# Designed miniproteins, single chains, continued (3): the designs that were tried, part 56

Each design is a single chain, and the fold is of that chain. pLDDT is the mean over its residues in the fold that is shown.

## One batch from the design tools (miniprotein)

Design m9923
Fold by ESMFold2-Fast:
Structure m9923 (fold): chain A 93 residues (1-93)
Amino acid sequence: SVEELRKLIREAEKAFKEGKYDEFIKLYNEILKLLSTVPLEELSEEDQLRYLKLEAVKPYILAGAYDAADALYKLLEEKFKTVEEFKEYHNVP
């Protein structure tokens, strides 16, 4: 459901911000399962931006580049205030 997707995205962001990268990856994989049936666009713009930022940092987390992931997340959070702005610049680093 849309509510389950929103909850998982917020929990994944919290895990990432707390440095719980293994938990983040597990939550991210659950988000991907829900996205197969729930459109991202049904979420608020704020929650869509949360997901897009987490998607952008995921490759760095998988590579063990945690400092780079954290730096990128902070940059994206400061630079992009709308989904349209984020998508224009490619959401994959």
Scores: mean pLDDT 82

Design m9924
Fold by ESMFold2-Fast:
Structure m9924 (fold): chain A 81 residues (1-81)
Amino acid sequence: SLEDELFEALVKWASTVLDEEQVKLLEELAREAIERLKEGVSIRDIVAWVRERLREAGVPEEQIELAVLAIATMLQELREA
């Protein structure tokens, strides 16, 4: 499915810029982000939530912005499908 393809692409990209624990966290956040999108939560609110979860986990700000952009792109593609 498009959802599976986009999720796999996100994880593959994340593995090039994040460590293993950060990738695992991003996978969990991305899955919940997809669920929230299906429940009608705005991409803006989901992105704000992801940003705060990554900050609480101690992810550096530069990496947070890259991860947020990747998740936002995935959610936009899923909304347009």
Scores: mean pLDDT 86

Design m9925
Fold by ESMFold2-Fast:
Structure m9925 (fold): chain A 67 residues (1-67)
Amino acid sequence: SHLEATTLGAGVVARGLAGDREGAEATARKLSEVTGGPLELARQAVEAALAGDAEAAGRYAKQVIDS
């Protein structure tokens, strides 16, 4: 569902910004599974969030959610 995808996307950004690489990557895989969106794009959200770029992380996560 869109709500599940949105919650997972927010989880990728939040975990990544917190420095939780393993949690962010696990959530990104689940986001890709639920949406059918590209895993590589979800991983870009993880890397942006880990780098502290919340805006880029949010944009990548939104692209996966909208897939």
Scores: mean pLDDT 87

Design m9926
Fold by ESMFold2-Fast:
Structure m9926 (fold): chain A 99 residues (1-99)
Amino acid sequence: MDEKIEEASKIPFTEDELVEAMDAAERAMGGTPRPLSEEARKALIDSLVAEGIIEKVSEDEYRLNAEAFKAWFDEKYKYLTPEQKEAAVDAFYEVLKKA
């Protein structure tokens, strides 16, 4: 899991790619992705930047902070099994690496 988070941190991504990766992770955890309004999507991106989980690297691209993401993910999803967490990170990384 940590190795995939580190690899994902090397990949620049757009807002669309981030939302697709998050939707894939939600499906991998056995959930159903909820459609985000443009306003909710902007609020989500802004909060992730404010928390240092992602950083803006160009006008349209962001990059993951591996350390901050790991800490945030472990705290937010501490109720998940290790298998669910691994599946979520795997799905997230698979979407980002196709960008």
Scores: mean pLDDT 78

Design m9927
Fold by ESMFold2-Fast:
Structure m9927 (fold): chain A 64 residues (1-64)
Amino acid sequence: MPVDELEVNKAFVRMQAGIIYSETGNKEIADAAYETGLKLLEEGASLKEALKAGREVAEKLLKE
C-alpha cells in the first residue's frame, strides 16, 4: 500500500478539528480550524504548522 503523507496529515488535521468540536461544542470553530489546517498542508506546510494554525484560529474565534 502506498503511504501518502499528505493524506495521513489531513487525517490528523481532521482529528484535531473533532477534538476542538468536543472541547467547544461549536461546529463553526471546529470547521474553521479544519479548513485552516488543510489549506496550509496543501500549500506545503508541515503537520506541526498546520495543527498550530488550526488551534490558533479556534482560540481566536473563541475569544471573539
Scores: mean pLDDT 81

Design m9928
Fold by ESMFold2-Fast:
Structure m9928 (fold): chain A 59 residues (1-59)
Amino acid sequence: SEKEEKIRELILEAASEGVIAIKGAADVVVGSNPEEGRKEFEEAQKKMDEYEEKARELR
């Protein structure tokens, strides 16, 4: 159904943000700009939570 397709899209978007969060976390540890890595991590986690929430609302 269209609803199931939208839920799948939101889950995939959340997964993509999860990858960005991992990159940000790695940049905090080994990157040349830990402050930017931290912000990237925090922003990606927030977006991941937002996509997960939208997916839950559609169920």
Scores: mean pLDDT 83

Design m9929
Fold by ESMFold2-Fast:
Structure m9929 (fold): chain A 84 residues (1-84)
Amino acid sequence: MLSPELLAEMTLGSAEVYIAMTLLSFRKMVEKKAPKEELEKEIEEAKRILEKMIELAGEVSPEVEEEVRRMREELLEEFEKLLE
């Protein structure tokens, strides 16, 4: 059984890595001039995966859940900026 503090750190770190890699992948899609429908599909997939991560973060603590939810909102804002 991991300490609550270590489990929280590992969960947040995992979310951060996923978000960073997803953003890099999305930037490459925009650079390749992927069709709008493909970009929208990527955004919907990221929302779906992050929703599952938020649910799992809730098993750790409400604070960790709220942080992952905030990270999701920041990622969605970055997607919007890249589409401008």
Scores: mean pLDDT 83

Design m9930
Fold by ESMFold2-Fast:
Structure m9930 (fold): chain A 67 residues (1-67)
Amino acid sequence: MIKFILEDGSELVIESFQESGRRAAEEEGLKPGDVVDVNDPRYPRLSSIASLVETLTGEKVTKVVVV
């Protein structure tokens, strides 16, 4: 499961981004339990997905958690 952490610290789970987020995490070598900052240049695919989530929801995403 992929969780998006918002600027206020709340957690967002978006079903439509679960498959794409999981594939991005797997391709970037991330494992369950990993937490990634959306501005970390090592993880451009997850960063792109987080940016799309921000655009579609209007919510600021700070981190992605692989669960």
Scores: mean pLDDT 82

Design m9931
Fold by ESMFold2-Fast:
Structure m9931 (fold): chain A 76 residues (1-76)
Amino acid sequence: GPPISEEEREELLREESAKLAEAYKDNPEIAEYARKAAEEGDLRAAGEAIELIAAKEPDPETRAIGLALAAALRER
């Protein structure tokens, strides 16, 4: 497939973060981090939003996946 550039990866993360901000607009803490990630391309803010979502997940397997994704976003 075509290579994903740094710019394309940033755009995808901004788009996904914007979707999270809309999905969690009733949770101001999550929505604030997700919006910051969408507006600024802040990968750490994206990681914080995902971590907060994962922490509220009752299923331990789904929670572990979310926490791993949050950690991966924070490593950049």
Scores: mean pLDDT 76

Design m9932
Fold by ESMFold2-Fast:
Formats: structure tokens, C-alpha cells, sequence
Structure m9932 (fold): chain A 81 residues (1-81)
């Protein structure tokens, strides 16, 4: 779904902004929302590659920003495999 892809991209952009601001509480919530969206994208054959890409980006951002966020990011990466 193009709408879900746009929503997931916006959620990834929001995650990056929150991490840049040092707002790790809201960043963790944004990461959980992104996980739900990327899971839906990965189940759609037309959006699967986009879903995997966004999940990998979220994992990389989370892993570099905070150890606490890294566990949720790793779960997204495992979901993308």
C-alpha cells in the first residue's frame, strides 16, 4: 500500500528527529509504531522491499542512538528477515 509506505517513511523521519532531540521516550514509542507499519508492509508483496528497507534503517538508527532502543530495533531487523 502506497499510503502505508508513506506513513512508515514519515514514522522513520519522526524517529530520527526525536533521537536527534534526545527524546528517547517518544523515540521508543515511534519505533514501536514503525514496527507495526513495517510488519504490515512486509506482508504485502508489492511493499515488502520497502518494509525491509525501513526496518533496517530503524534498526541502524536505534542501535547507534541508545542501548535501550537497540533491542526494539533488533526485533524490527529480525522481523524483516
Amino acid sequence: SLILESMAQASLDQLKTLIDQGNYEDATNALRTLRTLTKSLILDPESKSTGIYLAEQAYEIASKASPENAEVGKELLELAK
Scores: mean pLDDT 75

Design m9933
Fold by ESMFold2-Fast:
Structure m9933 (fold): chain A 102 residues (1-102)
Amino acid sequence: MSLQEKIDKISEVDPELAKLAEKAYKAVKDDPKLLKQLESAVTMYVDYGMGPLALMVLTEIAKKAGDKKLLEELEKLVQRRTGLAPEPQTDLQKQLYEQLNG
């Protein structure tokens, strides 16, 4: 399954998140490392229902890609849905941040 097909599947359940994932894909299409991280985030949502974690990973990808507009849209969505700052709160989230930095 392609990354676009996974994003399309998310759009059936969460069209707002899917549109931000598509913007992230366009921002990182030329960066294979960030593209792989995006695929992991999208897979976590599609296969495991880990929407909040996927959203946090998308936010980190936007920071690494330098897409300020996408980052602002993702941070607003995080705050609306969780009421939490877009920072790692668990060991799993910290591990994902380490993967993005390594």
Scores: mean pLDDT 73

Design m9934
Fold by ESMFold2-Fast:
Structure m9934 (fold): chain A 92 residues (1-92)
Amino acid sequence: MKETALRVVRLLVLGHRRSLGEELSPEELEELRRIAEEVEPYLPELQEAALKRREELKPLLEKLREAVEAGDEKAVEEYQEKIAELIAEEIA
């Protein structure tokens, strides 16, 4: 489950970069498509888990957004893992 949650957070990062007007590379667009297909059957379960942990996730999602906007790839990876762990713990 942590791997699936991590994939979903990666999807959010790519989506946020697009919302900022960033043009994703062809490889990043293919990654976005592949992840979306892989996680689709788990989305309802992941969304419910995220809603239950929303108070804990909100500050982490804000830090992830700040890291994406700053282009801090190391911080993006760190916050992706922390968010994925919280979601996975709720589903277990």
Scores: mean pLDDT 79

Design m9935
Fold by ESMFold2-Fast:
Structure m9935 (fold): chain A 83 residues (1-83)
Amino acid sequence: MVEATITAEVEGSKAELEAQTREIEAAARAVPGVVSAEARLVETSETSGVIYVKLVAESEEAVRAAAEAIAAVPGVTAVRTEI
């Protein structure tokens, strides 16, 4: 088991940031080998935020796949991974 934190920078309205948080969590959970994913939004302005995804996966490969899935979510501008 691998524990990781994926940090996603996001832009949008408040409703879009809330929707992006749900989409990011769902995208991470849909990756084969991801055991759990929990997303938390921290709003940095009215039009931007940072989403922290706490991830437990079977492998580092699954963590990387989750980061790629998160990067594909509309409104995500940057992704960083800590293992």
Scores: mean pLDDT 84

Design m9936
Fold by ESMFold2-Fast:
Structure m9936 (fold): chain A 59 residues (1-59)
Amino acid sequence: AADARAALAATLAAGSAGAATAVWESLRGDPNATARQALDALRAGGGSEEDIAALEAAL
């Protein structure tokens, strides 16, 4: 999804490797994945507060 690709670019620009990885993994599993789905997966997977905040800011 365009929103997930934009979130990937934004998290990479912010230097948040964990957040960028979460978006990339979501897109690898489902090319139609949304940035919100990536955020939900990061939260469920025990992502750091910093990575979660970076991905929330990219939404």
Scores: mean pLDDT 79

Design m9937
Fold by ESMFold2-Fast:
Structure m9937 (fold): chain A 123 residues (1-123)
Amino acid sequence: TVAAAFAEELERFLKREGIKLEVEKVGDKYRATLRFEYKGEEFEVEVEADTEEQAARAALLVYELATDPSIKKLTYNDDLDVEDPLHDVTYRASMLYGVDPKLAEEILKKALELRKKMEEAAK
């Protein structure tokens, strides 16, 4: 199926980039843990969501937002203040990743924390 082909390509992408993604059930929620290396240090992203798919997609979005050099400013835009939807976390979560937009604030917070840790390692 088209969905199975997409999942296979995503798995190949993660392996090629040296990214490890694990999802586990924690109570009534799912926790996704994404690990990668940057400048000789290991970094970790952890996101919880109501489904395995939502948790995995949210963790991938945190990684993308933290590591994309074209994204110089990360903001949480609520409702009507979206001038650049490709840099808006809510739009990217719902439209590009299929993640619940209610997770956008948590995704932004974790991306900012991860970027800060990566910048400290680069010194």
Scores: mean pLDDT 69

Design m9938
Fold by ESMFold2-Fast:
Structure m9938 (fold): chain A 90 residues (1-90)
Amino acid sequence: SAREELDKIIEDYKKEMTKLMEEAEKAVEEKDLEKFKEIVEEMLELIDKTMEQIKASDADQEDKDAELSVLELQKERLEEYKKAVEKQFE
């Protein structure tokens, strides 16, 4: 179903984002700012790709809007996390 397709997109996203977040946290612990920035760019690309997949799905617009709102919030939080880490390395 269209809802099952949307749920799969979100589950695949969560799985990949969890891996990237673990790698980002490790880069912060190792004080590797360059690697941290590379991982954050990969996370931002994953969010943008996932948003496009959601928009292209056959799910109801209401369900799409709900998931897109979550991803937009995650993108904002990720950008703030990047700024906080960069400031810590100053």
Scores: mean pLDDT 88

Design m9939
Fold by ESMFold2-Fast:
Structure m9939 (fold): chain A 64 residues (1-64)
Amino acid sequence: SREELLKEIKERLLAAYDQLSTVLSPEEVRDSLLFAIDYLTKKHKLSEEEKKELVEEVQKKIDE
């Protein structure tokens, strides 16, 4: 389902944050994940609201 797709994308983005944060600066991690969100939004035809949710989740994790 679309909900399962969004959950999988979110889980993969958060896992990528954990992996990338070991070798990249916080700014580089942010840029990489925002690029990935833009790409996934286009690939899976996500709505602007769904994209915003993914951006907010990533930003929240970075700001922790």
Scores: mean pLDDT 84

Design m9940
Fold by ESMFold2-Fast:
Structure m9940 (fold): chain A 72 residues (1-72)
Amino acid sequence: EVEYRVGVEVTVETSVGPITVTELEDGTVVFKLETKLGKTYEASLPLGAPPEVARKIANEIVELLKEEIAKL
């Protein structure tokens, strides 16, 4: 059985809600944002993913933050 274990977890408070960044034992990094308006965004960046995948995740988070800030 594959068991996911947390290596490092960091929570960053933002004006729209907390962003939690979790590194799993296999090197996968999980980003989770829970907004004050009830939206949830979750994305996983596997170890060895191409830079374009990381950039896509970053852009999706930035756009969500812009939209939620505009609604606050």
Scores: mean pLDDT 72

Design m9941
Fold by ESMFold2-Fast:
Formats: C-alpha cells, structure tokens, sequence
Structure m9941 (fold): chain A 75 residues (1-75)
C-alpha cells in the first residue's frame, strides 16, 4: 500500500513536469482524439444508439474532468 502511494506521487510529479515541458494543449488534443475513438467503438459495440449516446455522454464528462486535472497540474 505505501509503495502504491509513493509511485502515484512520483507519477504525478513526473507528469506535471512533462506537461510544463511539452505543453498542456497537446495532451488535451490527444484526450479529445482518444475520447472520439472510444465513442465510435462504443457505438459499434453496443449496437443500440441510445445506450451508446449515454456511454458517450459519460465519456465526455470523464474527458472534461481529465482536462481540468491536466490544466491544474500544468499550473
């Protein structure tokens, strides 16, 4: 358990530094592309448009949370 906490803290620090070095905008763009790909896969997998739309909405909300976290780490 302590190892997991230490690794998580180290990973956050390294990621924060990488965001500052390479620019957060690039990571946000990759998140957008990744989310769109996952949404397309969900539409194919579920075969039900209503269920796929609900899942897509959840993915969009998760993406917004991830973007917010990235912006916070870059500050």
Amino acid sequence: MEKEIEEEAAAKEAFSEELRERGVDQYVQRLDASTQKRKAEAFEKLLNEEEAQKLAAQMDEQMQHSKQRLLELAK
Scores: mean pLDDT 69

Design m9942
Fold by ESMFold2-Fast:
Parts: sequence; C-alpha cells; structure tokens
Structure m9942 (fold): chain A 85 residues (1-85)
Amino acid sequence: SQSTGDGIYRQLLGRIEQIRMMLDTAETLSPEEQREAIEQVRRDIKRLRDDLEKNKDKLTPEQLKLLEEEIRELERRVEELEKRV
C-alpha cells in the first residue's frame, strides 16, 4: 500500500541519517576506534541495501533514486575513511 511504502521510505531515511551521524563521529576518533566504526557502518549499509532491494517495489521511482544516491554517498565516505586507517 502507499501508506506502507511511505513508512518504509521514512524508516530507510532514518537509518541513513543514523549511519551519517556515526560517520561524522567516526571522523573525530582514534584509528583503532575508526576501524571499529567502519566495520559497524559497513554492516549497517549492507543491511540497508538488502532492505531497500526487498522493498523496492513498494517505493516510488523518486524515493528509490534519492535513497540510492544517499546510500552511495555513505559508501563513498566509508571508503575515504578506510583509506586513512
């Protein structure tokens, strides 16, 4: 249903924001703590992508595009952080 799709979209956006905040915090941490944060963020991004794939038919094309763009930015940030540790 449309209502279910909107709920899923908001849930995924909330998870993206949580991961973003984790990355913002990780950039201020020691190399050891950054490695632990990178592992956690990688797991969270994988789960996020799995949930997106499972629910893609319930989302609008515009919602899918925005989620994919935001997830790609998170993945880029993780790769840049990993290069520093």
Scores: mean pLDDT 86

Design m9943
Fold by ESMFold2-Fast:
Structure m9943 (fold): chain A 61 residues (1-61)
Amino acid sequence: MLSEEEIRALAKLGGVSQAAVRHALQLVREGRVSPTDSPAALARAAGISQRAAAVIREVLR
C-alpha cells in the first residue's frame, strides 16, 4: 500500500529504520494489530517507539 518514498518519510518522522516501519505495517496487514488500536499496542508488537507507532497509525488512519 505505501510506496518506498512514504516508508522512508515515516522512518524519518518516527526516528526508526525502514525495516521497522515495514514490520509494523506487516503486523497491521496480518490483523495482529488494528490501525485503531493505541499507539502503545502497535509499539509493543512491532518493537518501536510510541512516537513512531503514533505516526504510522495516523498514516493508516
Scores: mean pLDDT 73

Design m9944
Fold by ESMFold2-Fast:
Structure m9944 (fold): chain A 84 residues (1-84)
Amino acid sequence: MAREYAQKAVEYGLKAAKAAAERGDPESMLASGIATDHAVEAAQRGDPEAAKRAAEYAKKMYENSLKGDPEGTVKAAEEARAAA
């Protein structure tokens, strides 16, 4: 269960980071990477609720990155990190 949410968070985090890198947005790229790491740590702790919340915010992070919203991407990444 927890590892499935961590996998989803990693998928969204990598997509968000790639989109940010393509735009030359290093802050969003870094924030996305950090959020992904925290989601993996939550799953390693055996906290499925924290991993689930991290995955939900990672999805928002990807959606904001796809829209070209650097501030929204960073905010969602910070929320994902805090949730994990």
Scores: mean pLDDT 74

Design m9945
Fold by ESMFold2-Fast:
Structure m9945 (fold): chain A 58 residues (1-58)
Amino acid sequence: GHHHMIAEKNLEQAEKALEEGDLAAARAALRDAQHYGVGDPEIEARIKELEKRLAELE
C-alpha cells in the first residue's frame, strides 16, 4: 500500500545516510520508516537491522 512505499523510501534514505556517515539523518529516516511501516513484518525487520548498524557506528 501507500504506507509501505513511503516506509521503503525512508529505508533507502536511512541506508544512504548510514553510508554517508550522517547518523542524525539515518535516525530521522528510520523514525519515519517506523511510522509508515507499522504492522509490516518485512519493513519492521529491515528497520531493526539498520538500527543495529546505526548503533555499531556510534
Scores: mean pLDDT 83

Design m9946
Fold by ESMFold2-Fast:
Structure m9946 (fold): chain A 61 residues (1-61)
Amino acid sequence: LDEEKLAAGVRLLTAMGHSEETARAIAEALVAGDFEKARELGATDDEIAGMRTVRTHLDQR
């Protein structure tokens, strides 16, 4: 369940220019619902909004 959301988030964040390590850390924070931690790790408002969209899409499956 959360593994699919994590994998999708890592892919999105890597496409946005983050390293795999940073993308994983941000994706983990976003999957946990820790948006403050995600911002501290360098996530932008667009990246946070993108992850919310991915969550909604995955919940439709």
Scores: mean pLDDT 72

Design m9947
Fold by ESMFold2-Fast:
Structure m9947 (fold): chain A 100 residues (1-100)
Amino acid sequence: SKDLELKREFHERVIEIIDELEEKGKEAVREAREKIEALYKEVAPKLSPEMQAELEREMAGYKKVFDMIEASEDEREQRLLVDLMRHEELEALEELEKQL
């Protein structure tokens, strides 16, 4: 499915953004938000309405975690939240590979 391939590419590119955020720390959250939003605007119009709705849900999840990272003054908590984001993206990719 073209939708599944586009979603795979989306999640792979999100992992790259998360990896950059991990290297740069909390100060890079704004850059990560902007990169994911730009990626959403590129990919979402190419998806079916059903897959676009699913991607909108995923975008809300990213916003929530980024808000938590920005609100946290604990570097360990910040790193754990980044690790949890990466874990969720890797699980999404594994599920997509089973459907491709």
Scores: mean pLDDT 87

Design m9948
Fold by ESMFold2-Fast:
Structure m9948 (fold): chain A 89 residues (1-89)
Amino acid sequence: MKITLGVGFSKGPDGKIVVDLAVASEGEFISEETVVADDGDAAVRIATDAAVRYGADEVHTTAQALNGGSLEDMVALARRAEAAIRAAI
């Protein structure tokens, strides 16, 4: 059974990182959760832990320039999270 993890990164109004997690199996949506991370390192760990916990075979990331967060910074964070997840799964 193929599990896909979608991970969205954005900045919250308090300057923390918002991590949106979406889980699909065989292309069908299963669940979604939102987790707030204190910083980029915490966000990468949250995403990586989720990928391992769900048994993800595949990851897709997105980034949004919200609440003063730069798109470039969020894209860099998303790429870092993808690399960490692919190394863990």
Scores: mean pLDDT 78

Design m9949
Fold by ESMFold2-Fast:
Structure m9949 (fold): chain A 101 residues (1-101)
Amino acid sequence: SMEEFKELKERAVKILEEMAKILESTPDPAAQELAKKLRENIKKIRESTDPDEVIKILNETIEQLLDFLAAHPDLDPETRQKLLELVRELGRIAVELRKLS
């Protein structure tokens, strides 16, 4: 339904906002650049009327976060765990969005 799609978009945006804040607080140029990409993805999700487009953005975001974590093994363990938990939540939202497409 349109109401379920709106709710799932709002939940996805909240998770991306939390990811972006964590990355923005990380003193690493790669983290700052990834945060900017997430902010652009938040805008795209908010403006999208297509569940398939939102799923694609969420999957791309998950891949970007996992690549970042793999490239930064020295990242603070607490920060790493928080980002992994948010990635898992984002994956669950992508699964729920698929039921609407």
Scores: mean pLDDT 89

Design m9950
Fold by ESMFold2-Fast:
Structure m9950 (fold): chain A 68 residues (1-68)
Amino acid sequence: SMKDLQKAIQDVSLQIQKIIKESSDIATIQAKLAQLRAQYNATLPPDIAARVNSFIDTALSLLESQLS
């Protein structure tokens, strides 16, 4: 449902913020985000997992662009 998607996006947003705050380097952030993707792919319906993966891709791209 749309509410399930919104909840998943809120949760992943908080997890990304935590990873960035607790990690000192981009390689560690990338590794932790890959683990986060694997968890969501294992636990969420494919449609919601795909949208969460897209959100993580966007967040990582924005982070990498800020370091360039």
Scores: mean pLDDT 81

Design m9951
Fold by ESMFold2-Fast:
Structure m9951 (fold): chain A 66 residues (1-66)
Amino acid sequence: MDDIINRSRDAYRRTQQYSDQVGPQTQDFYDSSRQNYDSANSSDDDIGRMNYNGMVGNYDTVRRIL
């Protein structure tokens, strides 16, 4: 699990950076994702783990429903 969470964090960071560059259309979605990541990264990696897990679950659920 730790490995997956760590990779998920890295993926989010890469997506954040890329999205930040590309991003006017997806700004709402990106902004939400970036805000959570930035907050977690600023606080501690432990908090980031919980934050990313929650976000990933949320996005995965939304995507699946759609």
Scores: mean pLDDT 56

Design m9952
Fold by ESMFold2-Fast:
Structure m9952 (fold): chain A 71 residues (1-71)
Amino acid sequence: MDALLDALRQALLDAGVPQDVVDEVVDAFRRAALEGGMAAGYQAMVRTLNEHGLGDLIPEISERLSLLLGN
């Protein structure tokens, strides 16, 4: 989990997501992933980014996250 959360935080920051929103997204992802696995974590990330009007960044974040996790 730690490597994934570190990769997620880095991908969000690199995509230009504000620090306060990064903290919210990482927290939401962690909580959802603990309850429902990776798919739930990803859904929580998507919802939180859309709530902040950052949905257009989701494809870039997902690509960066995939690269950081090594395919």
Scores: mean pLDDT 80

Design m9953
Fold by ESMFold2-Fast:
Structure m9953 (fold): chain A 91 residues (1-91)
Amino acid sequence: SRAVELYRELVTKIMDKAKEAGLPKEKVREMLAEEYETLGDFERAEEIRKKKDMSWEELKEEAIALGEELVRRELAKNPDMAELLEKTLAK
């Protein structure tokens, strides 16, 4: 999906900026786990919390996966929103 691809690019840019800004990896990991808890995915949140020594590449992949899940949930609720989401994510 074009919307998923654009969201993946957005998440990648956000993660690169977080790394450049010197955010601690552990804080980023905890933030990703909290987002999954907010979505009700407690099993995925626990898995992320167990990975204490995650690299920036691993954190980026987890953030991309979270982003793809958010887009899928929005498209499932509002299938007609796909075009609007693509326009929003395309700047």
Scores: mean pLDDT 75

Design m9954
Fold by ESMFold2-Fast:
Structure m9954 (fold): chain A 94 residues (1-94)
Amino acid sequence: MEEVRRKLEETSKTLETLAEYSEADPSSGPSMSDSAAMMLRDTSRFVEENYSQELGDALLSYSDKVLENKSDVDKSVKTIRESGKFLREKSEEL
């Protein structure tokens, strides 16, 4: 459980940073979206193996939404921030 909580906390913080970078420099938006989607997929695999398939599925859904909105910086930033908040709230439940 500690490893899962730590992973969710670390991923949440990284997602917040990626969203901030995308807001500061919109030209980096697509790159930040790719990084966020990859991070969400890696975290999804980890939590599916160690904790919850339902949580993993939710993270994959966020990854897909980030990639879907990759060309729209405002929407991708919003989705990245929503995924970060979701992870933070889930880590606090553990």
Scores: mean pLDDT 86

Design m9955
Fold by ESMFold2-Fast:
Structure m9955 (fold): chain A 95 residues (1-95)
Amino acid sequence: VEKIAERGRKEMEELLKKGDGLKAGEVGRESNGEAAGLRAEEEARTKLGVSPEEAREIGRRAGEDTREALAQTSADLQKIGDEVDEEIRKRLEER
């Protein structure tokens, strides 16, 4: 399960070295969501003893929640960046 997260982390590091932060963020979001989902499914199945169907649903939800949280954070950071850029531009024009 952690193998997917490790693969994504290394791919993200390579993209960051090339200055491709947008693709690095996308790879990190996808691999972290996938790893979280698979880990939750395995833990539910092995530690909680729930049915395969229930474990799969727990995994699916954990993966989606992780992807959504990371996507929301990324969107919020982008919005703040855009607002800062606009404020700087406005101050330069109001000189």
Scores: mean pLDDT 67

Design m9956
Fold by ESMFold2-Fast:
Structure m9956 (fold): chain A 82 residues (1-82)
Amino acid sequence: MERALLDARAAHLVLREGRSYAETAEELGVSPATVRAGVRRLTALAEELGLSLEELFSTALDLSPEEAERAEAIARRFIAEL
């Protein structure tokens, strides 16, 4: 599976659902170090793109229509489509 998708899932489970690194690692079938690295990479990517992690996750965010479309396009590109 694409590393970007794994990184996004790891960050969602840790930062949004409050799961531990060990629990997330067990669920995703990776090491806890991989989970930490994935969370860090996604956070750095969000900062580079000027987006929050919540914007990348496309939950119920209070974004303008243009910002929401841009965030979803970027998320699809790096997480699902690229």
Scores: mean pLDDT 62

Design m9957
Fold by ESMFold2-Fast:
Structure m9957 (fold): chain A 90 residues (1-90)
Amino acid sequence: SLADQIANILQQNLGKPVSELVKQLSTLLDVKEEYLRWAIETLARISPERELKPEDFIPILSSLAFMFRLMGDLDTADALLKVELSIPSD
């Protein structure tokens, strides 16, 4: 499923720059990197140059889901929210 692919990309990019995650998600979700960077930097307040940490998953997924809802892509937004709901919280 799209949700499984998103979850796999997040896990594969742990410890790598967030910009690398953006590049891979841009390809998977068929959206320009500029839109993903805007959402992550502006809404999640995460620098694309820092390393991806597990605590970044929920803020990133929430920010991207919000962006896709603004764009009218509800199917992609729902897939992002399904991934978010599957992440264990402390």
Scores: mean pLDDT 86

